# Designed miniproteins, single chains, continued (5), part 53

Each design is a single chain, and the fold is of that chain. pLDDT is the mean over its residues in the fold that is shown.

## One batch from the design tools (miniprotein)

Design m17939
Fold by ESMFold2-Fast:
Structure m17939 (fold): chain A 58 residues (1-58)
Amino acid sequence: MENLRKAIQEEVDELKDVASPEELLKYLTPLSIALAEMQGISDEEARKILEEIVAEAY
């Protein structure tokens, strides 16, 4: 979980100045799911983590 949150956070922090929240969710959802799958985390949990990080960044 910690490594997944850190990886998603780094991508959001890099892109948040050039993309809208909606664009970040669209572009980072496939990456978040792929990273979660590698760690045995569900697609639903990956989406929730991404949504929380994006909400906190904006």
Scores: mean pLDDT 78

Design m17940
Fold by ESMFold2-Fast:
Structure m17940 (fold): chain A 57 residues (1-57)
Amino acid sequence: SHMEKMQKVKELYDEAVKYAKNGDYKKAKELAEKASELIGDPEQSENLMKDVEETMK
């Protein structure tokens, strides 16, 4: 369902941010890309990737 998909995206995003904060940028990017793929919307995907990248700075 759409709600389950949104929950999965949120979980993957939270994990990506966690790994980014811990310096595991490779795993953070993999998780962010997976969340982005599940969203299926280019604009939302781009915003999610930017949020994770900001955490990596």
Scores: mean pLDDT 75

Design m17941
Fold by ESMFold2-Fast:
Structure m17941 (fold): chain A 56 residues (1-56)
Amino acid sequence: MEEEAKRLEEEARRAKEAAVLAVINGAPQSVVDAKAAEARRAAERYEALTGKPAPA
């Protein structure tokens, strides 16, 4: 479980970073929305496993 939590935490961080980079790089809103949705799903997976908020 601890190792799984670490993996999901890293996935959530990477997904959020990708969403932020899309905004910074001026990607189309549809791409930004898609990246934000992936970041949210990664955070939800982490929260479902750990019962704690995903890190920012």
Scores: mean pLDDT 78

Design m17942
Fold by ESMFold2-Fast:
Structure m17942 (fold): chain A 61 residues (1-61)
Amino acid sequence: EVDELIAKLKDEDPQVRLEAARRLGEIGDPRAVQPLATALKNDPSPEVRAAALRALGRIAS
């Protein structure tokens, strides 16, 4: 469910956040755009930020 994956973008485990970003990109639901943009700007993990950027690219076009 998209809302559950959006919640997982705030998980304490960076592996959970990375997988959530990846899965949201695969689903392509525009509801994920703002949460992924927030993760891209604010996530302390460079790997999670990279996953958020890739996911946004998939959703946007």
Scores: mean pLDDT 84

Design m17943
Fold by ESMFold2-Fast:
Structure m17943 (fold): chain A 63 residues (1-63)
Amino acid sequence: LSDEVKQQILKEINKFQQALDEGDIEKAKEYVEKAVKILEDAGLKEGAENIRRYGEREIKKAE
């Protein structure tokens, strides 16, 4: 993975965390989906699945 792609993923994860802190579950779902798509497009299926599970778990805690 390039450093650029890693930074894009971190940016989406940071936005996900901010959305959860604000109680915006719909925005949180959008940002985790963006991070998952970046990983899938990079061919990192396992990483994408790990981020999807992480997002689902954190959203469930916030609900």
Scores: mean pLDDT 82

Design m17944
Fold by ESMFold2-Fast:
Parts: C-alpha cells; sequence; structure tokens
Structure m17944 (fold): chain A 57 residues (1-57)
C-alpha cells in the first residue's frame, strides 16, 4: 500500500503543476491516508507526509 500512496502523491504533484489545486489536495490527502494505514495506527499525518516526501526521489 505504501507504493500506492507514493503513486497518489506523485499524481498530486502533477495535478498541482497543471494548476488543478483541488485535485492535487485530494490526491495528497488520499496518499497520506494510505501511508498511515501502511505504517500503522500510531502514525500522524505529518509523519506519513514526510515519509512520502522522502521516498519521492
Amino acid sequence: DLDRALELYRQGSEAGLAGDIERARELYRQAVELAKRALGPGTSDEEAAELLHRLDE
């Protein structure tokens, strides 16, 4: 599921670059939620987002 979270995170970045801010926001939200589920119930939104950012090259 972490691979899927990364895919959504990258799609969010692409949507943001295309100017679709609302789609980018929703994709980032979905990526963070999937990453939290993969890492376990003690993971914060901030921790999940930071891991996704670090894994994105």
Scores: mean pLDDT 79

Design m17945
Fold by ESMFold2-Fast:
Structure m17945 (fold): chain A 90 residues (1-90)
Amino acid sequence: RRVLPRVELPEEIRREIDSGIALIQMGVGNLLESKGDLDGAIEMYERAVEAAKNDPKTKAEALRNLAKVYEKKGDLEKAKKAREEAEKAA
């Protein structure tokens, strides 16, 4: 009998779940960006970068989305840094 069940996942499944979380966070960020909530979009894309830390392709996509939203906000220096980081991650 367990009061608080602990879920222990195989490493392969855990990696897929983390990548899936990053994709969902990017989707939410894209929705916020489309609604003009650039600060909310930045928050979601930053979370997607962290969730995708072991998935270089998904991390690069999240960083490109960050760069795009920084450009929309007028923060060209942060946009440039995010683009450079995306190229290194891909």
Scores: mean pLDDT 79

Design m17947
Fold by ESMFold2-Fast:
Structure m17947 (fold): chain A 74 residues (1-74)
Amino acid sequence: SIAEKRAELAARAEEALAAGDEERLRELLLEAAYWLAKEAVLQGADPEELKAKASELPDPKLSEAAIKGVDEAE
């Protein structure tokens, strides 16, 4: 489930923080953006509004991950 994925990502983030692994934290942030966007659509958020907001994110990889999450929810 998406809730299980969020718990997994949180546990991995704690490990990366303890290790000072900024590259791993970056990877986890991108994966989290995907799953959070997907969960939001499944919970009834408007896909077009979410994609518009995601496109405003300053990091193009983060924006792409979030948009992919929206698109793959439907």
Scores: mean pLDDT 80

Design m17948
Fold by ESMFold2-Fast:
Structure m17948 (fold): chain A 56 residues (1-56)
Amino acid sequence: SMSDLKKLDEKIEELRKKIEELKKQEQTPEVQLEIELLEGMIALLEGIKSFLEKKT
């Protein structure tokens, strides 16, 4: 549904902003791992969004 796409977009933007803030911090192994995990989550959500968009 359109509301599901909107929620996915909102979550993707939330995660992008979190990555941006983490990149401003000292790049410790823990921070780097958190960024990698968040990037993985974004990739998954983008995949779900692409699948849902194909259903028009």
Scores: mean pLDDT 82

Design m17949
Fold by ESMFold2-Fast:
Structure m17949 (fold): chain A 73 residues (1-73)
Amino acid sequence: NPLLKKGDEYYEKGYFLMALTYYGGAAAIDPDNPEYYLKLGKVAEKMGQTELAKKYYDKALEIDPNYEEAKKF
């Protein structure tokens, strides 16, 4: 997924708003993939938006209740 890869590249560089944009685009195209919501949660957390991060992690767990990475929040 080119959008997910671009999001990861911006996240690694610390460009969190850009990472949020690309991960959000990926989630809009494939809304049933818990990985996109986990990535959105991680970006929101890095931006200091704790409530938004929890919302995205909860969405990932709603899609896959056994998605271990999303359970940390």
Scores: mean pLDDT 80

Design m17950
Fold by ESMFold2-Fast:
Structure m17950 (fold): chain A 79 residues (1-79)
Amino acid sequence: MHLEIFKKAGFSEEEAKILAEKVKVSKEEAELIAKTLGNVKEVLENPEETAEKIRNLPISDEVKLQIADALFEVDIYEK
């Protein structure tokens, strides 16, 4: 459901679809996540920095796990 939010953050159509499918959050949380992570290229190039950003997000641990799972799936498509 927040496909357009992730697309505007710099994710591809496929990547944004994976995030929207896996990360079940409010619109406000989706916007915060998209803003914090930025674009997929930076996320994949700096996995430790990305993990730290996820840990510091003011969201539940359940949502943090959903983000991690979605990024793992995105990483497979990016190789």
Scores: mean pLDDT 68

Design m17951
Fold by ESMFold2-Fast:
Structure m17951 (fold): chain A 69 residues (1-69)
Amino acid sequence: MKEELLKTIEKLMKDKNPLRRLAAQAAYGLFLMGKEELAQKFVEQLLASTTDEEIRELLREALEEIAKL
């Protein structure tokens, strides 16, 4: 549900890792643009990511998706 997704994004935006915070902000941007399914998929991938390199790649993909709009 929207509320659960937003709560997860809010928690990630307060993460100790600045790359995770940036990725959470990108997911929030996708959500605000009406791309709720993409935002949820991105958040799920972010939660599964363990390295800064994985998080940077997710950020790049999210930004490319935003640029297509």
Scores: mean pLDDT 78

Design m17952
Fold by ESMFold2-Fast:
Formats: structure tokens, sequence, C-alpha cells
Structure m17952 (fold): chain A 61 residues (1-61)
């Protein structure tokens, strides 16, 4: 079903985003709360963007 495809793609995207977040945390080593909040905000924006793209892709099928 479209629902199952959506859930699978979102789950895969979440795994990629989590890996990218961990890599950025290690590379950038944010030391202040403002820096950590900025990184988290960017990570949330990327998640929302990927979810929107997946939804649009599945809607076209």
Amino acid sequence: SKKEKFMEKVNEADKEIARDYQARMAAEQPTTQAQRDALLKETIAEHNKRVDEIEKEIEKE
C-alpha cells in the first residue's frame, strides 16, 4: 500500500538523518546551547523536507 511505502521510506530517511546528525555533532562539536539548537533546527528542517519529498513522490504513483 502507499501507506507502507511511505512508512518504509520515512524510516530509511530517519536513519540517514540520524547518521548525518551524529556525524555533524562529531565534526562541528557544538559547545554552546545556541550552536546545539541551531544544529537541531537544521536537522528538523531536513527531516521535514525529506518527509515532504517522499509524500509527493508517493502521491505521483
Scores: mean pLDDT 83

Design m17953
Fold by ESMFold2-Fast:
Structure m17953 (fold): chain A 118 residues (1-118)
Amino acid sequence: SATAEALRALEDEHTAEHLAVFREAKAKLSPEQAAKLEEVEATYRAREAALTRYFLARLPDLSPEEFLALYEAAEAAQLAEIRSLLTEAGIPEEVIDEIVARLAAVEAAHLARVRAVL
């Protein structure tokens, strides 16, 4: 459907915005910390891809309001999990706070774009 195609395009944009956040954060880290951040980034990207597949499969069965509520909850859960993964990886708290704040802003903008195409 046109909606599914629009959502896929938005997820590609969303992935690119996430990559930019992690790329900038790596510049502030030691080589060992940067390698750990790359492991967290890879885990996050895999989970985002799985969520995209899940939501596209559910799209025909949900109202726009139900879809958006479920999607928003899943994104919030992912953001909370990323903080835990970054803490476990030993990333400095200042860098974690910056990454989480920037990802939260990316998610807010993305949710607005998703709402517009539903």
Scores: mean pLDDT 83

Design m17954
Fold by ESMFold2-Fast:
Structure m17954 (fold): chain A 61 residues (1-61)
Amino acid sequence: MSDEEILANFEAFARALAADPSLSRAQVERFLEGLLAYASKYYSEELVEKLREVAERVLAE
């Protein structure tokens, strides 16, 4: 899977979580933080920073 595909899939997942009316903002932030922590074990620091930027952008909307 390319970095572009990873970023696109993560954005789709983050948006789905943010759109879920059963989840509070704090729960969405916690899930995304946990996923980013897990991603840091398998992906480059540069890619993890890009994933973090995606999460921050989605949460700001």
Scores: mean pLDDT 82

Design m17955
Fold by ESMFold2-Fast:
Structure m17955 (fold): chain A 63 residues (1-63)
Amino acid sequence: MEEEIKKKRQEVIEKARTMPDLPGAEAAALAEEIRTKWHKYFEPMVAGGREGAAAIAAALAAA
């Protein structure tokens, strides 16, 4: 199960890297999809608000 979550997490990170190259409307849609997946797969780490944002930033940097 952790393997599957790690794969989903990696997929989200790769999609986030593509976002700056997309047109505004497509970038906005992708950003919402990413936020939804981040909540789903990183919910225990994100619960703290500001603390959660730091954890997400660290996870993205680790990719």
Scores: mean pLDDT 57

Design m17956
Fold by ESMFold2-Fast:
Structure m17956 (fold): chain A 92 residues (1-92)
Amino acid sequence: MSKEELLKKAIALTLAGIGALMEGNHDEVARIAEELYRLMKEALEAGHKDVAAFIARQLLRLAEMSGDPRVRRIAEEAVKLAKEAGVEVPLP
């Protein structure tokens, strides 16, 4: 998958996650967080560390905004994966 395609999907999923959060649909936020984490793995496999860092940061944001322990766990796994891959994730 191209860097542009990965980034476009990451942005779309982030916006969908924020939308679900505004609706109080925590199950959908958790599902979207899982999809973002999967997309992050694809970005790392393709060598797109900057896209992976972007996705990890969006997962941290969704975890903070939702307060859902499922989303928090996914965000923690994403940060760990980024660190293991040598990717710096700027904290907000």
Scores: mean pLDDT 85

Design m17957
Fold by ESMFold2-Fast:
Structure m17957 (fold): chain A 70 residues (1-70)
Amino acid sequence: MEEQREALDRFIEVARRAVEEAKAKGMTKEQIDHLIDDLLLAGENFVKQMGAEELIPEVRRRFEELRAEV
């Protein structure tokens, strides 16, 4: 359980960094929103592969928070 949460936390950190780099490179809000949508889908698939489908609502919530910061 802890290992799955740590893996998710690492995934979110990588996603946040990708969004920050995209902003620094001058990507539009629409392009960044699309990037976040792709990362959210990847995150949902990642926790499903770990057998931690119970974490899907947390994945969605954390990406909604990330989108609000854009």
Scores: mean pLDDT 82

Design m17958
Fold by ESMFold2-Fast:
Structure m17958 (fold): chain A 62 residues (1-62)
Amino acid sequence: MNPLAGLPEEKVIALGVREFEEALAAKDAAGARKSLEVLETYAPALPEERLRELRERVEALE
């Protein structure tokens, strides 16, 4: 797979969500927060409802 060249914004967001899910599975709160920070920069394409869900999942790690 040719990495990321010309990928639509939604594909980049999907990869960011993938990294976020991997951090959650590893109980890596710092990694999950970092991924969430990046995902927040895509707020116009990534709706607030979804960002809220991601924030709640990070908080659940405690």
Scores: mean pLDDT 73

Design m17959
Fold by ESMFold2-Fast:
Structure m17959 (fold): chain A 55 residues (1-55)
Amino acid sequence: SSYLEELRKYAEELGFSEEEIETAVISLEDAIEAGADPEEALKKIKEGLEEKKKE
């Protein structure tokens, strides 16, 4: 999915580790499979990554 690739690239650009990137990608994939809107799920996960970066 292009959404998973977008999230991976975004997290890489923010400087997250490969393990953190995979965790985020799995979370997005699980949300989409559970029926979440892909754009909404992507936005929420990106917001979570931004919060981790602030701490």
Scores: mean pLDDT 82

Design m17960
Fold by ESMFold2-Fast:
Structure m17960 (fold): chain A 80 residues (1-80)
Amino acid sequence: SEFEKGLKLREEGKLEEAIEAYEKAIAENPDLAEAYHNLGLILASLGKLEEAIEYYEKAIALNPDYEIAKANLEKLKEEM
């Protein structure tokens, strides 16, 4: 799957290709909360904090019980 491809690319440090794979995963399954969360993680690591927050919020909207996404969102808001 594109999501699994994104995970592998991210582990290899290929962040641009990982973003493309996660974007394709979202295009195929717009309800895939994990893909939004993982995009947020990459964007946060690149210093794109506002974009990272938007993706974390999308992940939480799709899965209100997504504890790690909520924790990452709170941490980012405290650092802004």
Scores: mean pLDDT 86

Design m17961
Fold by ESMFold2-Fast:
Structure m17961 (fold): chain A 56 residues (1-56)
Amino acid sequence: MEEKLKELEEQARRLDELARENAVSDRDLAIEYAIEASFARMERAILLLELENKEK
C-alpha cells in the first residue's frame, strides 16, 4: 500500500513538471497536466486516509 502512495506522489510530481514545461508552448496541455496532478494528489490523500483507518 505504501508503494502506491509513493507512486502517486511521483506521478503528481512528474505531471507538475510536464505542466511547467508546456506552459509556454501549449497552455491547454499544461492545464490538463496540472489537473491530472491534482487528481493524483487527491487519490493519494484518500489512500492515506484508508491506510490510517485500517492500521492498528
Scores: mean pLDDT 78

Design m17962
Fold by ESMFold2-Fast:
Structure m17962 (fold): chain A 60 residues (1-60)
Amino acid sequence: MKKVAIVVADDPALAVEKALELEKEKGYEVVIATSSKEKEAEAFAKELEAKGYEVEIIKL
């Protein structure tokens, strides 16, 4: 089962740093979204969960 992390952040440097940590240390597939896309990220998370993915949303 694939694990997906959706990182919501306004600072692209912080978003990239967290994404690299999650991919290398925890084996997550990572999606980055800006705070303006938070609702769209939540909707996307629900679609992935419906398809059998394990999804975590991380807000920075």
Scores: mean pLDDT 78

Design m17963
Fold by ESMFold2-Fast:
Structure m17963 (fold): chain A 58 residues (1-58)
Amino acid sequence: SELQKLVSRLVATKLRKIGLELDLELNPDMSEEEREKIEREIEELEKEIEELEKKIEE
């Protein structure tokens, strides 16, 4: 089912975002470059979550 695939991807994307947010919180001594890279990845995941939620609600 297309809907099941979208829901599965949404859950996986949300879990990955949570993992990255925890990585930033638990590693405050992380390099500036590594921190910025993770922050950019979180921003991209937030955009993907928004798009997936819109598709599921349609």
Scores: mean pLDDT 85

Design m17964
Fold by ESMFold2-Fast:
Structure m17964 (fold): chain A 66 residues (1-66)
Amino acid sequence: MSSVLKKLEEKLEEAKKKYPEFAEELKEMEELLKELKENEEELSVEEYVGRVLRIIGLFLDIEIKS
């Protein structure tokens, strides 16, 4: 699970460099990722996976719009 969060952080940093025009969307994703990291131990597997998929969906939305 920690490796998944690290990959999401790497993608977020890459996206910030590629899509500076989407700064607000990227900030929202950063907040979601921070919340996920802070609550990792308290989340069920299903809830954790759901939140990861939501963040991935936001990345795809930015890529489609760019």
Scores: mean pLDDT 76

Design m17965
Fold by ESMFold2-Fast:
Structure m17965 (fold): chain A 67 residues (1-67)
Amino acid sequence: SMLKKIEEEAEKLKEELLKLPDADEKAVEALAEAYKLGLLGIDEKVEYDGQVFEPITTESEVSPAPA
């Protein structure tokens, strides 16, 4: 199922980001949701506790600290 594959990609991203010392769980979850929406082709921003996130790619965005 494509939906399950998308959820697995989002979960993998979340787990990898949560391993970083500066990981913010809420920010990581918002990023994972934005990434999931991007994979679905939905151009919508994810709002989490007042913060808005856009889709993130795992290859192009590495090493910077979370905002």
Scores: mean pLDDT 64

Design m17966
Fold by ESMFold2-Fast:
Structure m17966 (fold): chain A 88 residues (1-88)
Amino acid sequence: VMTPEKLRNAPREITEAVQEKGEELNLPQDVITSVAQIARVKAGPYLAKPEITPEEKAALTKDLAEELSKEIPAANAKILAQAVVDKL
């Protein structure tokens, strides 16, 4: 169940996950910032739900990886998408 605390903290946790993994992947700060914003926008509809199913998490991971691959290499996009979804 999505709690008010989890909903309140999710944008920060998503941003932190992207920052941490982006730094590990040696991505430029402007790219990390852009990726974090895309991730928060894409995760938004799922955060509005009372519960996120494993199937929805898999679909979000795939959708996020595809969207992020427009900004960064596909391998890095997949790693970042998974890191974001793991925070949900």
Scores: mean pLDDT 78

Design m17967
Fold by ESMFold2-Fast:
Structure m17967 (fold): chain A 90 residues (1-90)
Amino acid sequence: AEELLQQAEELLDQAKALLDEARVALDKGDIEKAEQLLNQAEELLDEAEELLDQAREQGADPETILELEIQLGVLQIELAVLRLVLEKLK
């Protein structure tokens, strides 16, 4: 339970770093690089969501799950916004 929450947190941190790199790539006009980074971030966010679901089933701390779910939601919105920017630049 605790180890699943820690793994989810690490995946969310990695996804955030990839989204930050994707934003920089978009600013530089590196469309292909931005697309690859956004795809990688999406995979990490999907994996984090699965780990949070498993942690909940195992009776992990509901408050910690909620905090990580909020972080996941914020990053999912950021991913969606950056994908819209990418699509407009294609």
Scores: mean pLDDT 88

Design m17968
Fold by ESMFold2-Fast:
Structure m17968 (fold): chain A 101 residues (1-101)
Amino acid sequence: DFVNEEDFRKMLEGLVEIEAKKRGLEFSEEEKQEILKRVEERMLPLAKIGNESKNLEEIRERLRTELGLSDEEIEWLLENGMPEEMVRVVEEEIDKKVEEK
């Protein structure tokens, strides 16, 4: 299914809310928006590369050159897919926000 940028952003917002609830964390609206912005800044370039790339070789090259990902990070993403990477990025950004409190 073709996912547009707006639907992708809504999915990211939903994942942030689910993870916060799972951890029993209550963030202010400002804190939620800060987390979401950081998640979007990391995930939107990945979605763009996936949508614009014609083949797997182009995806690998663009992830390496445009986002500076290691070969290990690229292989993990390709093996686990975008939904798992979205969850991982959301968990990492929430962890960072909790450490800042």
Scores: mean pLDDT 77

Design m17969
Fold by ESMFold2-Fast:
Structure m17969 (fold): chain A 105 residues (1-105)
Amino acid sequence: SLLDHFTLVLKNVKDEDGRVYDLYKGDESLKGVLLLKDVAGGGMFLLTILSEDTFLLKDLATGQETELLFDFENQELINKASGGRYKVSPEMAEALKKAVEEALK
């Protein structure tokens, strides 16, 4: 499965809407790629690190891609096209920051 290329980083992180996610980090063949799994719904999203502040979010069910601005200080992901803001937990924000720092070394 896709998960064979990913290592669990965070388990059961709850967002402000009450959805629960697992965060995975890609192996060496998928450097700079994270996998976000909706635990209850089973949805999966790839989060590709494009720069220190920009991610590409891909919904694996639909193939839809969205560019997100990562604002670590405010713990937000911002949809670059719409300006819509999504609040992330402090735990998720720290994990995303660490993943960016490791990917861009």
Scores: mean pLDDT 85

Design m17970
Fold by ESMFold2-Fast:
Order: sequence, then C-alpha cells, then structure tokens
Structure m17970 (fold): chain A 68 residues (1-68)
Amino acid sequence: SAEEYFEEGKELRKEGKLEEAAEKYEKAIELDPNYAEAWGNLGLVYRELGKYKLAHEYFEKYQALVEA
C-alpha cells in the first residue's frame, strides 16, 4: 500500500539512504497522489541531497494538498 511504501521510506531516511528513501516515497505517491506527507518527505529528501529545484516542486505539491 501507499502507507507501507511511506513507512519504508521513513526507515531508509533514518538510515541515511536518501536516494532509496526517495524511491519509496515516489512509489507511495504513485499509488496515492493525494498522500501529502509523502510529497513533503520527498521534498525534504531532495533538499538533503542538494537538489533544491526538485525539492521546491515537491513542497509546492505538498502545500497544494494540505491547503485543499
């Protein structure tokens, strides 16, 4: 489920496996595009990877979903 991928992403991020964490959050979003927290956490991961433009795009999606 989307929630299972989200939890896997959180564990991978705790381990410092940022690219693998991003892949799990992307899978969560693929299953549930309205999963606001997955968009937000994906933004955080890409910010930690130094990919600021991509992080900004994911944060905008997070904002749109939580303001709906």
Scores: mean pLDDT 87

Design m17971
Fold by ESMFold2-Fast:
Structure m17971 (fold): chain A 119 residues (1-119)
Amino acid sequence: NKEEIEKKVEIALNDEDLEKRLEALRELGEEGSEEAKQAVYDAFKKDFEILGLQTLDEDPEVRRYAARYIGEIARALAGDPRAKELKEAVLENLEKATEDEDEEVREAAKEALRELEKL
């Protein structure tokens, strides 16, 4: 429902615990409603390009979470025609991140690419 979707979006954007942000995005993706897709798109559309760039950040923690966030956003936007905007913004950066020195970044980037290829 709309109120629960808005609460999950607030957590996904602003929770101090990065794992809780990812969990909220995953739950929004599992709901799969048009309202959930619209809420995720509106919350993150301005950040698509910066999330792509953050997969190449100097801090490996930033790179890991950026790749994981992109994967969950792609999953949440599955079936929405605007999901192609996310793919266009992040595809080349995620492809580079699959060659990252950090194994967790490589695995997160590969998972995110699998979700993007479904869009």
Scores: mean pLDDT 86

Design m17972
Fold by ESMFold2-Fast:
Structure m17972 (fold): chain A 89 residues (1-89)
Amino acid sequence: GSYTPKPHVGPPTPPKEYDLQALLPPESISKVEDLIKENGGDIISKEVIPVGDKVLYKAKIKLPEDSIDNLKNLILSSGGTVISLDKIE
């Protein structure tokens, strides 16, 4: 678009808290967790529930807002499905 990007000034962008629910292949849990940590996030709590050949991954995470699309893309590319990803404000 023709809009200028936001100015490169201001305080550092802290991670935000999110409630994540996703269906994942079990082998993809570590990839998801690695992406969160590599992007300056953290996993506050998690629950993993087996559902057939996949798992229902429920997690409360911290993640910078700019990394949310990367997380969603990783889940989809790993054969998973994002059920919900809600920001806690």
Scores: mean pLDDT 78

Design m17973
Fold by ESMFold2-Fast:
Structure m17973 (fold): chain A 84 residues (1-84)
Amino acid sequence: MAEQLITQGSQALSAGDYETAIKLYEQALSIEEDSTAYLLLGEAYAKLGDYEKAIEYYQQALKLAPKDEDAKKNLEETKEKLKK
């Protein structure tokens, strides 16, 4: 179930296992398209220093949830890091 994969991914993310978190979130998205899974994928890629992919996933999260303040904030912060 998609929610179970998101929960396991968030546990991996909290443990610093960003690669496992990404795989679990990708599996969740393959079952059900979810703005939360896109947001968390963006966070995982940002933790890896892949700001370009992080921006891409934050933009996908905002397409599904345009009023998500966390996604907007993370998008702007990540864009600033990419410009440096």
Scores: mean pLDDT 83

Design m17974
Fold by ESMFold2-Fast:
Structure m17974 (fold): chain A 72 residues (1-72)
Amino acid sequence: SRAEFAARLRAILLAHHPASLAAEAERLAEEAARELDEEEQRELLREVEEDPEKALLLVGTALALKRIQEYL
């Protein structure tokens, strides 16, 4: 589910990034769960699990690309 995706993504982000970025991590996880479809969510989780230190960058990039595609 989207809620399970958000919870898992948030857990990875919070485990691998500074506490100062916790608010951004929560926001990005919620936005990704809301805006990405099931296939996009599955691929994003695979990528962040492979390189959790880049999770914030990966989530931000996925959201930016999704939003650009919706604008066009």
Scores: mean pLDDT 82

Design m17975
Fold by ESMFold2-Fast:
Structure m17975 (fold): chain A 77 residues (1-77)
Amino acid sequence: AQAAEDAEIEANRERVLERVRELARRLAEALGPEEARRLLEEAARETEEEAKRSKNPAERALLEEAARVLRELAAEL
């Protein structure tokens, strides 16, 4: 049971990270790189704060990884 739940969490993690990358690409195309960068940096900060408030270690790890991806995408713009 636990192993199956952990596998679903990992699959959801990959989906969330892929959505974050797709969102960053769409924002840059729609708004331009400067505006997209500002929004991605803001989203990263909010996500890091949410991670600190999470009671679930797996959710916290996912949010920390998402925030890292957001910052990396912002730095590339």
Scores: mean pLDDT 77

